# Ledger of designs, part 23: designed miniproteins, single chains, continued (4)

Each design is a single chain, and the fold is of that chain. pLDDT is the mean over its residues in the fold that is shown.

## One batch from the design tools (miniprotein)

Design m12825
Fold by ESMFold2-Fast:
Structure m12825 (fold): chain A 74 residues (1-74)
Amino acid sequence: SMAEELYEEAVRKIEEAERAIKEGDLEKAEEYLKRAEELLKKAKEAGLDAKKYTALAIDIIGVRIDLELAKKKA
């Protein structure tokens, strides 16, 4: 479904954001994270399963915290 495709894209963007944080590319990490947030919102609107939505939303919060901590160390 469209919701599942958007969800899979969001998961990939979160993985890309985490990698970018580890590599010190905070600008790319911010871009990937914003895209993941947008994709997850669209997936929810398209009828994404509530458990999948909630789990990924929590993951996004975690990555956002990691990004903000990395920015403070830079």
Scores: mean pLDDT 89

Design m12826
Fold by ESMFold2-Fast:
Structure m12826 (fold): chain A 57 residues (1-57)
Amino acid sequence: MLYQVLDAEKSAQLVAAGVKAGDVLTAEQIAEALGLPKEDAEFVVRLAEEEGIIREV
């Protein structure tokens, strides 16, 4: 499953990782960019979607 970044600036960690609005990433790549374990990727993407940071494509 792929996710498009809508607003990377809402997360200082995504900005520090070089992630930008318009980027398309996997759930595991988003978890890694946020400094979180890959096993938490599904949970992480759900929270990021609720915050308006990403959307599923």
Scores: mean pLDDT 82

Design m12827
Fold by ESMFold2-Fast:
Structure m12827 (fold): chain A 94 residues (1-94)
Amino acid sequence: PAMVLLATAATAEPVELPAGGSATVTFTLTAPRSARDALVIVRGVDVATGEVVATATATVDLTAGVPTTVSFTLTNPRDTPVTVDVSATVYAAA
């Protein structure tokens, strides 16, 4: 099915991921319309290189204008710590 962008969010501060470890990031998402099984894609981008080093996805039901809190675990596959800018994008069926 065709997907449309409903919302975006980013962490207020970069997140440090320990070597081979993980961190939990939480977003509060508010969509302009209700959607079932909305796809949330989270990316952690290395602040030094601009490379995507961690991703997470989930599906969530959204109610128009109602904040929904979702949490994701981002895992660092590298053997060195990395500081990432974390963003979420939310898609739903058109």
Scores: mean pLDDT 83

Design m12828
Fold by ESMFold2-Fast:
Structure m12828 (fold): chain A 70 residues (1-70)
Amino acid sequence: EEEELRERLEELRREAERYRAAAEAYERGAKRAEEEGDEERKRSLEEAAERYRRRAEELEREARRLEEEL
């Protein structure tokens, strides 16, 4: 069912964009925390940025795979 694959591809792209944006926001937060000398907050935000970035990359890989098979 090609329609299901197209819907999934579209959803994956949207999700990847959302996670990428979230990762960027956390990265900016971590930089601000570093400037303020808040090492705990910096660490937490960096960990969040890494998790969201990793998720975005996973979604991007899945989208690429589906795109190639479509």
Scores: mean pLDDT 84

Design m12829
Fold by ESMFold2-Fast:
Structure m12829 (fold): chain A 60 residues (1-60)
Amino acid sequence: ALFAVAEAAPEALREYLREAAARLAEDPSNAATATAAAIWLAAAGDTELALRFLNAAEAM
């Protein structure tokens, strides 16, 4: 789910989100990584994608 959200992200953020998804897959309890990714998505204007990323991280 996290990697699918990363692939849907704007190109400039996609690499960052793939890295964040990989870190969360290794440590799902890493709230700092999930929060940072959501903040970057919201700052880029995509609040819906930010919420999708947080929901996918919580579902892991």
Scores: mean pLDDT 68

Design m12830
Fold by ESMFold2-Fast:
Structure m12830 (fold): chain A 89 residues (1-89)
Amino acid sequence: SIEDHFDPDYQVPPVEPHPDPSLNVALATALEILTTAHPNSASAYAEAGRLYFAAGDYEKAVALYQKALAIEPSPEAQANLAEAQAKLA
């Protein structure tokens, strides 16, 4: 088989944001580390971005949504990117 250290099919299930923003940052950081092992998982970038957005880190949310969109175009990710960019304006 072709070398399989590239995993475009790896999917992160939706993660429920916590009311405590520090826990959202911790979980988003863990998902960013996960993207090192699964660099083509659009869902991992999108979920990390969503958790940073919930924590108020809009700059990181924008960067992560842009990475997700570069891998897989998604109306949801595009809408989330636009919302995060609006927070930085």
Scores: mean pLDDT 75

Design m12831
Fold by ESMFold2-Fast:
Structure m12831 (fold): chain A 65 residues (1-65)
Amino acid sequence: MKLKVVKNEDGKYEIYLDGELVGTADNLLEAREIVKEVEKKVNAEPELISTEVIGGTIISTFELK
């Protein structure tokens, strides 16, 4: 499973699981809570695959095994 955390230039976050939007967050604390809930539901640890920076946007991709 692929988990993507997208941080935009305004510091807001979108979290995607296998291309599906699973949550949005206004700050890092809220984004972390969404990621923890995904980890609990799939019972898997995230492995960082890549980080891409596009202008003011940061995209971090994790593999859930």
Scores: mean pLDDT 81

Design m12832
Fold by ESMFold2-Fast:
Structure m12832 (fold): chain A 91 residues (1-91)
Amino acid sequence: KELEEAYEKGKREAKKAKSDEEIQELVHKAIILLESEDPKKRAYALGILDELAEKIPEEYKEAVIEKLKPLTSDENKFISEKAKEILKKIE
């Protein structure tokens, strides 16, 4: 429940991004938050990356993929399943 809400919040924030600069800033933020010990922060980051999956600049794709791979084995099923879905979209 809380993880799903954090994820949806991330998606909503990402939808507000209008410029390439805003998208880049959100992708950078998400990369950092994916390493958080707080599962709500990881879920929020996944929401950002899911919404922006097709808009991630090529230069950031490798970093995003590297950070998403560990999350496919996350202890939280919601996080691990979302990480797998997003990874497939970015590939």
Scores: mean pLDDT 84

Design m12833
Fold by ESMFold2-Fast:
Structure m12833 (fold): chain A 88 residues (1-88)
Amino acid sequence: MSELFEEARKALEDGDYERAVKLAEEAIKQDPDNVEAWLLLGRAYLKLGDYEKAVEAFEKALQIDPSNEAARALLKEAYKKLGKEEEV
């Protein structure tokens, strides 16, 4: 099971979001169907303010598990942050 995923989760908890991204990407390289690793990658990008990459990560999680409510909630949050630039 991915030791890299557990390290990525610890990095996210410690506030080391850049390390969390790197470790989550490595976990995904080993297991690209790991929904939890895609969710963690997206959450790290949300914390870094990279909302477009967060959207991509959460969309990938939903492609793997379309019934994942956490992925839907996080994707909605990422879209809301991305769309906050200007009201027209």
Scores: mean pLDDT 81

Design m12834
Fold by ESMFold2-Fast:
Structure m12834 (fold): chain A 118 residues (1-118)
Amino acid sequence: AVTLTESGGGTFPEGGSVTLSTKVSGVDFSSYAKHWFRQAPGQPMQLVAAISADGSETLVAPAFQGRFTISVDDSASTLYLDMRNLRREDTAVYYAGLAPELLGPVEYWGAGTPVTVV
């Protein structure tokens, strides 16, 4: 079975930082593009960042540029979202998503990691 194990959530101060991680098992990690999405209360799902299957291309949505970065550790089959200078509007549930193509339809979703900024 494919498993996405997310961690790093919690409650953080405005101006603080957090790194979210997702450990992937049951698939070839290098064969999938990796995405971070978020859903704030009462809002639709929003793309935060993406990285291509080979790691050569990274995309961070304009609203998060300069504050958030996406990275991978291929040897650990782990996807990261490093979130800096947190704002109250960053309060959301953050979801990892795997797709065969960058920005393509997501095949595997993480369960979601809650982040609250106070």
Scores: mean pLDDT 90

Design m12835
Fold by ESMFold2-Fast:
Structure m12835 (fold): chain A 60 residues (1-60)
Amino acid sequence: SEEEIEKLIEEAKKVIEDPSVSEEMKELLRNLIKLLKDENEKIREAAAENIKLLIEEIKK
C-alpha cells in the first residue's frame, strides 16, 4: 500500500541520516528508494523487500 511505502521511505531516510551507517549502505538505500518509483511493478516490489532486509541488517 502507499502508506506502507511511505513508512518504509521514512525509515530508510532515518538510516541514511545516521552517522554510524556506512556510506556504501546509504548509497544502496538511496538507489533502492529510487527504484520504488520504477514503472515495473516487480522492480518496485523487489526494491521494497530489499530496503526492509537492508534496514533489518543495519539495525542488527
Scores: mean pLDDT 83

Design m12836
Fold by ESMFold2-Fast:
Parts: sequence; structure tokens; C-alpha cells
Structure m12836 (fold): chain A 67 residues (1-67)
Amino acid sequence: NATALAAQAEVDRALAAGDAAGLRRMAEGIRKAGGPESLVEEALRLIDAGDLERAARLLKEAASTLP
């Protein structure tokens, strides 16, 4: 799935850059694309807490479920 792979690549880029704002934008993009709200909400809470590595893991999991 090209959409899921592209989303995962964007998450990895944002994480590598330490870009919390980028990870938030990816979370909202994944939600809009039909990703699971529970995983996206948990990832957003982790971003707010400064746990970008765990947030990125959850966002990549959410992206893998995209149609």
C-alpha cells in the first residue's frame, strides 16, 4: 500500500529530525485517511509528553492499517 508506506516514511523523517510538529501533522493526516482514532490519540498524548519515539511507533502502526 503506497499510502501506508509514504506515511511511515514521513513519520520516520519527522522522528529523525526531532520534529514534534511534523509528528502531530502526520497523526492528523493518518486520522483523516481513516487510521484508528485510538492509536492516533495515544500518539498525540505521547508527543505532548515529549516521547517522540513511542509516538512514532504508534503512528507507523496506525499507518499500516490504512486502506
Scores: mean pLDDT 84

Design m12837
Fold by ESMFold2-Fast:
Structure m12837 (fold): chain A 69 residues (1-69)
Amino acid sequence: MEEGLRLAREAGEAYRAGDYRRAAELYVKAAQKDPSLAAIALHEAARAAERAGDLERAREYRKQSVEAA
């Protein structure tokens, strides 16, 4: 639980810094560590992946986010 929140905060920091690839990776790890955050973390991973130019991964993360909700 604590680890998932920490990873989500680190992901948000990476996203604000413009490191979208790292942000997506950290949001995915947050979802894996805390299932209660999975839907929102995967949604944020999809947004980060889109900004990184990885449209295929963004689509997959959006699908996983819906399934986690």
Scores: mean pLDDT 84

Design m12838
Fold by ESMFold2-Fast:
Structure m12838 (fold): chain A 86 residues (1-86)
Amino acid sequence: APPIDAALVRQALAAKSVEELEALPGVRKIGEITVKSADGEETLAFFGLYSLDADGKPVALAGVVLYDKTRNQVLGVLPPELARAA
């Protein structure tokens, strides 16, 4: 699998909004799920980190950013294998 750019991962983890995440090159929203927790319902958004070709087109999924829309925070970056199981 192509390596994720470490600078892109750091920028994704530092993002404070969906808009900041979507502004990053190679970041694209892939889905959203509402989960029930002890604190009520939380909406989680999944953003793919893609390796781009010379034309800026996504060629491979290198990771997935998990964003909590209810708390407006990035929870972390998941390996693509775990995202495919969700």
Scores: mean pLDDT 72

Design m12839
Fold by ESMFold2-Fast:
Structure m12839 (fold): chain A 61 residues (1-61)
Amino acid sequence: SVMDEVRQMLDQARKLIDQGDLEGALQLLVETSSMLDQLSPEERREVVAEIDELIDRIEKQ
């Protein structure tokens, strides 16, 4: 499903942040954001919250 793909992309973004690849992580978060229109309103709220947390982690590096 689209949600499963989004979750895999978010997991990959977390791994890239842990590895110090902040540019690669940000690129994946941009790609994930392009898929938000394909999610339900409930799923979109969940994913947006996770993206915001990951962006905050990148900015605090």
Scores: mean pLDDT 85

Design m12840
Fold by ESMFold2-Fast:
Structure m12840 (fold): chain A 86 residues (1-86)
Amino acid sequence: MVEELIKKISEKLEEAIEAAEKGDLEAAEKAAREAAETAKELGDYLLSRYSPEEAEAYLLEHYGEQLRENDEKARRAAELLAELRA
């Protein structure tokens, strides 16, 4: 479950970046929103089982590389969306 949620976040962030690069603001915002919703589901799942500190440690130990990639994709998506809204 955790791995699949992290992968889904990655895929939705990539969709947001691709849509934003094409100038499709509606598609980019939809994909970014779906990524945020999936990230909330991941957080809710982990916090139902772990403290915030334990959840962070678990994610960094098992998924640190994927989380780093998702963080970079999220920053890129946010920058492109800000440019399109200008």
Scores: mean pLDDT 84

Design m12841
Fold by ESMFold2-Fast:
Structure m12841 (fold): chain A 73 residues (1-73)
Amino acid sequence: APELAEKAQKLLEEAKKEDPSMSVDALKKLLEKLKELDPSAEVFVESDPNSDFETVVVVVDGKEVAKITVPKP
């Protein structure tokens, strides 16, 4: 649902503001909040070895609903 995607994106943006590189602890807190919205929520980190950035992806019901780019630590 569009509302779920918007809420997931806001949670990603809030997590990035609290921890710009998205540490393991930040990702765990993000996943807990996302699972309150939808129990099927999953978080993946896509790392590009040729980039100083990585992408955090939120998946719900097997579909990508939100993503954010963060700097590598």
Scores: mean pLDDT 78

Design m12842
Fold by ESMFold2-Fast:
Structure m12842 (fold): chain A 71 residues (1-71)
Amino acid sequence: AEEHLEKGKELLKQGKYDEAISHYRRALELDPENAEAWYNLGLALRKKGQVAGANYAFEKARKLDPNLKEA
């Protein structure tokens, strides 16, 4: 789970948004309550202009961890 989250972050920094999204989805398959994975999925979706999907992911992250302030 953590490995997929970290790989997703690396890919996001490289502008490889589709690959980052794939790794975040795998992280969430292993741990669906990982607030950080939901938050980073939201960032990747926003970078692709998928605003509705990004907003959903950010809402999930905030519900799981109300202290996530990096939106």
Scores: mean pLDDT 80

Design m12843
Fold by ESMFold2-Fast:
Structure m12843 (fold): chain A 83 residues (1-83)
Amino acid sequence: MLEELKKWLEEKGYPDEIVEDIKEMFKNGDGYITKEELKEYFKKRGINLTDEEIDAILKRFDKDGSGKITLEEFIEYLKEVYG
């Protein structure tokens, strides 16, 4: 899955930094992105999202209310936004 995401991002012409940032979020092997990790990701990219905007992203993809986004849900998000 991470390898498929890397190939997809490379095909779309995204810089390696975006690919590496995504890999770093999942490097702990739990397969989830927390609210804090998502917020730090966007901050690192120069996008200052409010807590309300982060919560809206979580609500969109966290259908079970766990406060986490799976790798699969994040890949679906990227495909919806950029595919």
Scores: mean pLDDT 65

Design m12844
Fold by ESMFold2-Fast:
Structure m12844 (fold): chain A 60 residues (1-60)
Amino acid sequence: AKEAKEKAEEAVELQKKKASSDEGQEATEKFVQAANELTEEERKEAREYATKLGNEVSNS
């Protein structure tokens, strides 16, 4: 649970950083590999947390 949230936050921060860099493919590969290491439940928690953060940014 806590580790899944930390990985989700790290992935979101990497995505924001990579939006301004030319290394988007490497960031995507790292994200996919990290996601594959998560269990189904951890992936659900990570996605829910990432969606919540995205909605807060969109509502700003």
Scores: mean pLDDT 62

Design m12845
Fold by ESMFold2-Fast:
Structure m12845 (fold): chain A 55 residues (1-55)
Amino acid sequence: SARELIARIAEHDAGVDPALLLELVDAGASPREIAEATGLSVRQAGSLLRAMREA
């Protein structure tokens, strides 16, 4: 599921809060907003959103 994918990505980056990431995605945040809040790259945030839409 998309939530499982988010949790695994957050585990790879020790500085990313999975709860914050889920809240941002559920709120419809842009890749830029997710990147700014989490420290992920815009590319990583974009890939995550795309994977969630396909799940």
Scores: mean pLDDT 70

Design m12846
Fold by ESMFold2-Fast:
Structure m12846 (fold): chain A 80 residues (1-80)
Amino acid sequence: MREGALRLLRALLEETKDNPDAVKVLEEGIAWLEANPDASDDEIAIRVVKAVNEALKTLPDEEGDKAIDAVSARLEAELA
């Protein structure tokens, strides 16, 4: 869970790096994960969902959709 969560947030940060509001939200999510090594899988899942939702709210819908599609493609390629 934790490794997948960090990978997802870092991938989304790379896809949204030109948007400072999205970067700030995603960096806060990553920092929370790094500061809470004993967090449960459920707590990690809730925090990741919150970080992703807040980051996407800083983007126009079309940019958010493209960022998610790009992240999905990258993660699928890494699992192949």
Scores: mean pLDDT 80

Design m12847
Fold by ESMFold2-Fast:
Structure m12847 (fold): chain A 55 residues (1-55)
Amino acid sequence: SETEELVKKAEEMLEKLKSLSGAAKLVGIRDLRELLKQLPEELREKYLKKLEELE
């Protein structure tokens, strides 16, 4: 489903963000936040919390 594809992309982007720093990390965070807007609220909140742990 579209939701499963978005979840996979979000997980891949989160892993990629762990290796990024500076401006590249900020751009990656913005891209991930835009992707998360397409997820159902429950999943969006879950992944936003994971993203906050990287900041």
Scores: mean pLDDT 80

Design m12848
Fold by ESMFold2-Fast:
Structure m12848 (fold): chain A 83 residues (1-83)
Amino acid sequence: DKAKNTELGIEYGQKGLEAFEKGDLEKAIEYYKKAIEYFEKAGDDLGLGSALYQLSKVLEKAGKLEEAKAYKEKAEELFKKAE
């Protein structure tokens, strides 16, 4: 169900943002990875790109710069493809 998977992607994205704002980088990474899974199941390229971009920001804050760059580039490709 695309609608249900999109809803769960949004929910986990919100949980990821809350964890990131509280400085819980491990929980933020976990929640954004779940958001990515649900947006992939939904076929929602815009939601997927957004979740990948947010994960890249958390990874950057965690000092995982190479991993952050890879997720950011993947998000940019998805946004470019959606246009």
Scores: mean pLDDT 88

Design m12849
Fold by ESMFold2-Fast:
Structure m12849 (fold): chain A 73 residues (1-73)
Amino acid sequence: MEKEARLEELRARYRELTEEGREAYEAGDFEKAAELAIEAGRLEAEALILEGGDAEEIRAKLEAEIAELRAAL
């Protein structure tokens, strides 16, 4: 139950952050859009780990994606 409730919470927040990120990008606020994308990526990683994904692999991928996004700014 707790795991399922946490997954629901993470998925709901992920959808919220991706929508906010899209709005920020459309407004030309690329720094805010990038920060929201990073937050969304962290929530996705947590959800994947809770679903039984490889925590080491998921965290390494997240770190690489964050570095790429920050370098693009």
Scores: mean pLDDT 82

Design m12850
Fold by ESMFold2-Fast:
Structure m12850 (fold): chain A 108 residues (1-108)
Amino acid sequence: HMEDEPLSEEEKERLRQEAERVALIAYLFGEKDIANKILEAAERVETKRDAEGLQKIIDLANKYIDLKVEYEDKVLRGELTPEELAAYQKQMEELKKQIDKLVEEIKR
């Protein structure tokens, strides 16, 4: 409905701060590429459609971080079979691809 409407400065700042928070957490977990892509996407947000795209990126990044935390905790505890390790890695790869696709859509 209001997809091409410009964002208020307050809404842009809120989204930028949320993006910066998630990017910092991703960076601290060794996901520098994800962190940089979130920040790049945030710089291009001008419309409500852009904001929806950035929110999806933030949501996917949060899912990735949660999954990586669970994965690393189980690895440290020695609780994963080789098959379970492969399953976690496949899920993380899929989330990463979804983030990459959405970032490219905002960059253009």
Scores: mean pLDDT 82

Design m12851
Fold by ESMFold2-Fast:
Structure m12851 (fold): chain A 75 residues (1-75)
Amino acid sequence: MRSGRAHITISTEAGSDEATVTAVILGPDGRVLAIVSETVPVEEADAAAERLVREAARRAGLDSVEIASRTRVTL
């Protein structure tokens, strides 16, 4: 089984209704397999993060992925 971990950062600008979601996908050996990013409305940020992690893990050939961290940053 090829298992990965994801680290998610959701970045918002003060006063903006948009968020940039960035996910870093690590393989079982801790190597970076993918970095994916998308800008979405703030209310969609969590759903977008889950979708991006799932799609990136699938493309990287991972059987499973664990969200190891989720960080929210205001720019």
Scores: mean pLDDT 83

Design m12852
Fold by ESMFold2-Fast:
Structure m12852 (fold): chain A 114 residues (1-114)
Amino acid sequence: SLEEAVEEVFRLFQEAVTKIREAIKNNDYDKIVEIIKEFVQKARELLPPDAREVARALADGIYALMIEVKKNLPKEKADKVIDYAEQALVELFRELGLPEIAEEVRTRAKKLKS
């Protein structure tokens, strides 16, 4: 069901958050990129088109993680992670038929790199 798919996506997101925080602690920016890639791929498989509320919640959650990345990593590495997260989420939300959320992601990523 949609409810079960949404619950599974948030469960996977919480696992990704835990793993990303550990990777930040270890200064392993390549691992952060890998975790984001794996999460986005699973979210793509689970989420139905027009899952707007879930997409906004995921965009907000990843934005919060990117603030942590910016705070804890050197700028050049943080910008690389933020660029990857932006690209992955924009592609995901466009595939889900949510171009307005994809544009919000681009705007937030630009603000983080400024």
Scores: mean pLDDT 86

Design m12853
Fold by ESMFold2-Fast:
Structure m12853 (fold): chain A 63 residues (1-63)
Amino acid sequence: MEKEVTVALGYMYAGIGNILASQGKLEEAAEEYYKAAELFREAGDEKLAEEYRAKAEELRAKA
């Protein structure tokens, strides 16, 4: 899969996670952030992968 498509999918899941978090759906938001983190990791963006993984773990701890 092209890196460009993988990054776009990562941002899409991150966006869904942001919307869910704003609605107080913290566990669902964390799941979407984990998906985004995996996609960023597959694309080779280790910084974004760790950032969204950390966000997911923080939300999961508060859920």
Scores: mean pLDDT 83

Design m12854
Fold by ESMFold2-Fast:
Formats: structure tokens, C-alpha cells, sequence
Structure m12854 (fold): chain A 85 residues (1-85)
């Protein structure tokens, strides 16, 4: 359903927000805060995947709807990972 896709979009946007906070915390050397936000971001990403699967929509439609927030979240998660090395 489109409602399930909207739920997935909300969760992936929350994941991106948490990954952004994780990147900022990691870049400032606050590893505990970075870990907390990475864990919350991953939890929201998992909920987004669950909601997307529940939508019953074709993969192309799901990818199109989630592409921008997923790309943003991936970028921030990679920045957090690099800063923690």
C-alpha cells in the first residue's frame, strides 16, 4: 500500500537524520554519541525495509520513492565510519 511506502519513507528519513548526527559526533571525537546515533539509524533503516516489503509495490517504485533519503543516509553513515577510523 502507499501508506506502507510513506511509513518506509518516514523511517529512512529518520535513519538519515541519525546518521547525520552520528557523522557530526564522530567528526568531533564523541565516539559514544556516534555509536548511539548509528544504532538508532540502523534500527530506523530496518523498519524502513520492513515497511517497504509490506507495501507490496514493485522494487522500481520503492527505489524511486526512497532513493534520495537513502543516498543521504548512506553518505552520512560512511562519513561517520571514516571519522571513527
Amino acid sequence: SEAALEEARRHIEEAARHFEEAAKAAEEGNLEEAKKHLEEGLRHAAEAARAAAASGLPDEVIEAALREPAAKGTEYAERAREAME
Scores: mean pLDDT 86

Design m12855
Fold by ESMFold2-Fast:
Structure m12855 (fold): chain A 85 residues (1-85)
Amino acid sequence: YIGEGKLEEAIAEAKAALEAARAAGDKRGEAEALRRLGHVYAILEKYDEAIELYEEALRIYEELGDKESAEEVREEIEKVKETKK
């Protein structure tokens, strides 16, 4: 469900989570927040921005050795690239 204002709430929450994670040095929280922002930007059809956010999250997951989350983000990037065409 993406009702009126829900997308704006999701962006605000993800940005707040990203800021908090970065301040705390929480790399997993940072990647999760970047991934959430990428998803919302993809819904907004801001595909280039979504890809950049996903690529940053992917780098962090790879650094953490989280192969499952890294693979999921690679799939998300691929889907956005296909949709952009």
Scores: mean pLDDT 81

Design m12856
Fold by ESMFold2-Fast:
Formats: C-alpha cells, structure tokens, sequence
Structure m12856 (fold): chain A 75 residues (1-75)
C-alpha cells in the first residue's frame, strides 16, 4: 500500500508539472485528467475501497500517463 500511495503522489506531481509547462488547453486538460485519476487512487486506497495490488497497478498506470503528458507538454 505505501508503494502505491508513493507512486500516486509522484503521478500528481508530474501531472502538475505538465500543467505548468503546457502551452495548449488540450495538454493542460489532459494533465488535469491524469491528476484527478491519481487523486482518486489515493482516496480509494486510503479508504480500503481497492486492494493494495489494484492500487499499485492503477498508481503505476497514472504515473506512466502523467509522464507521457509531460513529454507532450515539453514537445
């Protein structure tokens, strides 16, 4: 669980960086969407609504998506 929460927090930070560097409404909106997904994982995991395994999977997916949007923001 701790690892999933750490990765979700990192995904939020990366998405916020993508929002800061984004030069278009589309890129900023994509970053917002990823941040919301990562926040959702944190809350669902903290409340025990999803398993540690599911939380870890979703947190990794959110971090990967956040990194993709950040690459797009920097392009």
Amino acid sequence: MEEALRLAEEAIEVALEAMREGKSINTINSAIGVALRAIGVQFEAEKGLISPEEALRRARDALEAAREVLREARS
Scores: mean pLDDT 86

Design m12857
Fold by ESMFold2-Fast:
Structure m12857 (fold): chain A 72 residues (1-72)
Amino acid sequence: IKELLEKAKEAAEKGDYEEAAKLAEEARQMSIQNRDTITAIAAKEAAEAARKGDAETAVKNLEVAIQRVEES
C-alpha cells in the first residue's frame, strides 16, 4: 500500500493526474480489504482530487494516507 501511495504522490507532483488517480484508487481498494478505513478515505479523496487536476489536494491526502500506513 505505502509504495502505491508514494508512486501516486510522485505522479501527482509531476502532473500525471491519470496515473496518480489510478494508483490512489488501487491503494484505496487494498485499504478496504485490510479494513483500514482512514487510509481508504484519504486515498479516495486523493484519487478524486487527481481526476479534477487538483495536485495540491491530491498530494495532501496522499501524505495523510502514507503517514497513516507508516503509523500502523
Scores: mean pLDDT 80

Design m12858
Fold by ESMFold2-Fast:
Structure m12858 (fold): chain A 59 residues (1-59)
Amino acid sequence: SLEEYKELVKSGKEGEEKVIKELNKASEKVKETRSLEDIMEESTLTTVLMLGIVRKLAE
């Protein structure tokens, strides 16, 4: 939920902030290049961010 996400962003600063920034960069790259390599990187970063959030919620 949004409230939980806001708390995670607030508390999970460095790791989650970096992943979000890298994801944004990868997303922009995909729009420009449309390469499979960039799409793969975006997908990987999204998965890492989601797993991080899930781990925080599970713990």
Scores: mean pLDDT 66

Design m12860
Fold by ESMFold2-Fast:
Structure m12860 (fold): chain A 56 residues (1-56)
Amino acid sequence: SELERLQEELLRVSDEITKLTAELRKNPDDEEVQKRMLELQKRYAEIVRKIRALLG
């Protein structure tokens, strides 16, 4: 289902955010990691909104 697909994507995005958070703690001035983190956080928020919309 679409809900299951979104939940799976949310888990993958969440895992990558966790990994990049560790990298940013080690190297907070890494502009590539900062940019990737912002993109993933935006994607996470979009997935959450879509899941909420599907659940009513």
Scores: mean pLDDT 87

Design m12861
Fold by ESMFold2-Fast:
Structure m12861 (fold): chain A 61 residues (1-61)
Amino acid sequence: MEAEAEKLIKEGDKAAKEGKLIEAIRKYNEAFMLYLELKDIEKAKEAFQKAVELSKELLKS
């Protein structure tokens, strides 16, 4: 579960670098939900913030 959430963050980071913003946001949201289930609030916050930043980029488009 924890390794799975880390994998989702890395996949989101890769998608973001490739300009696949919607895919990256989806990956970060999945990681956020997994970290919440694990009660890892700090990592959940990081995933949420990454999704929010990319969402702001989408809104500017």
Scores: mean pLDDT 82

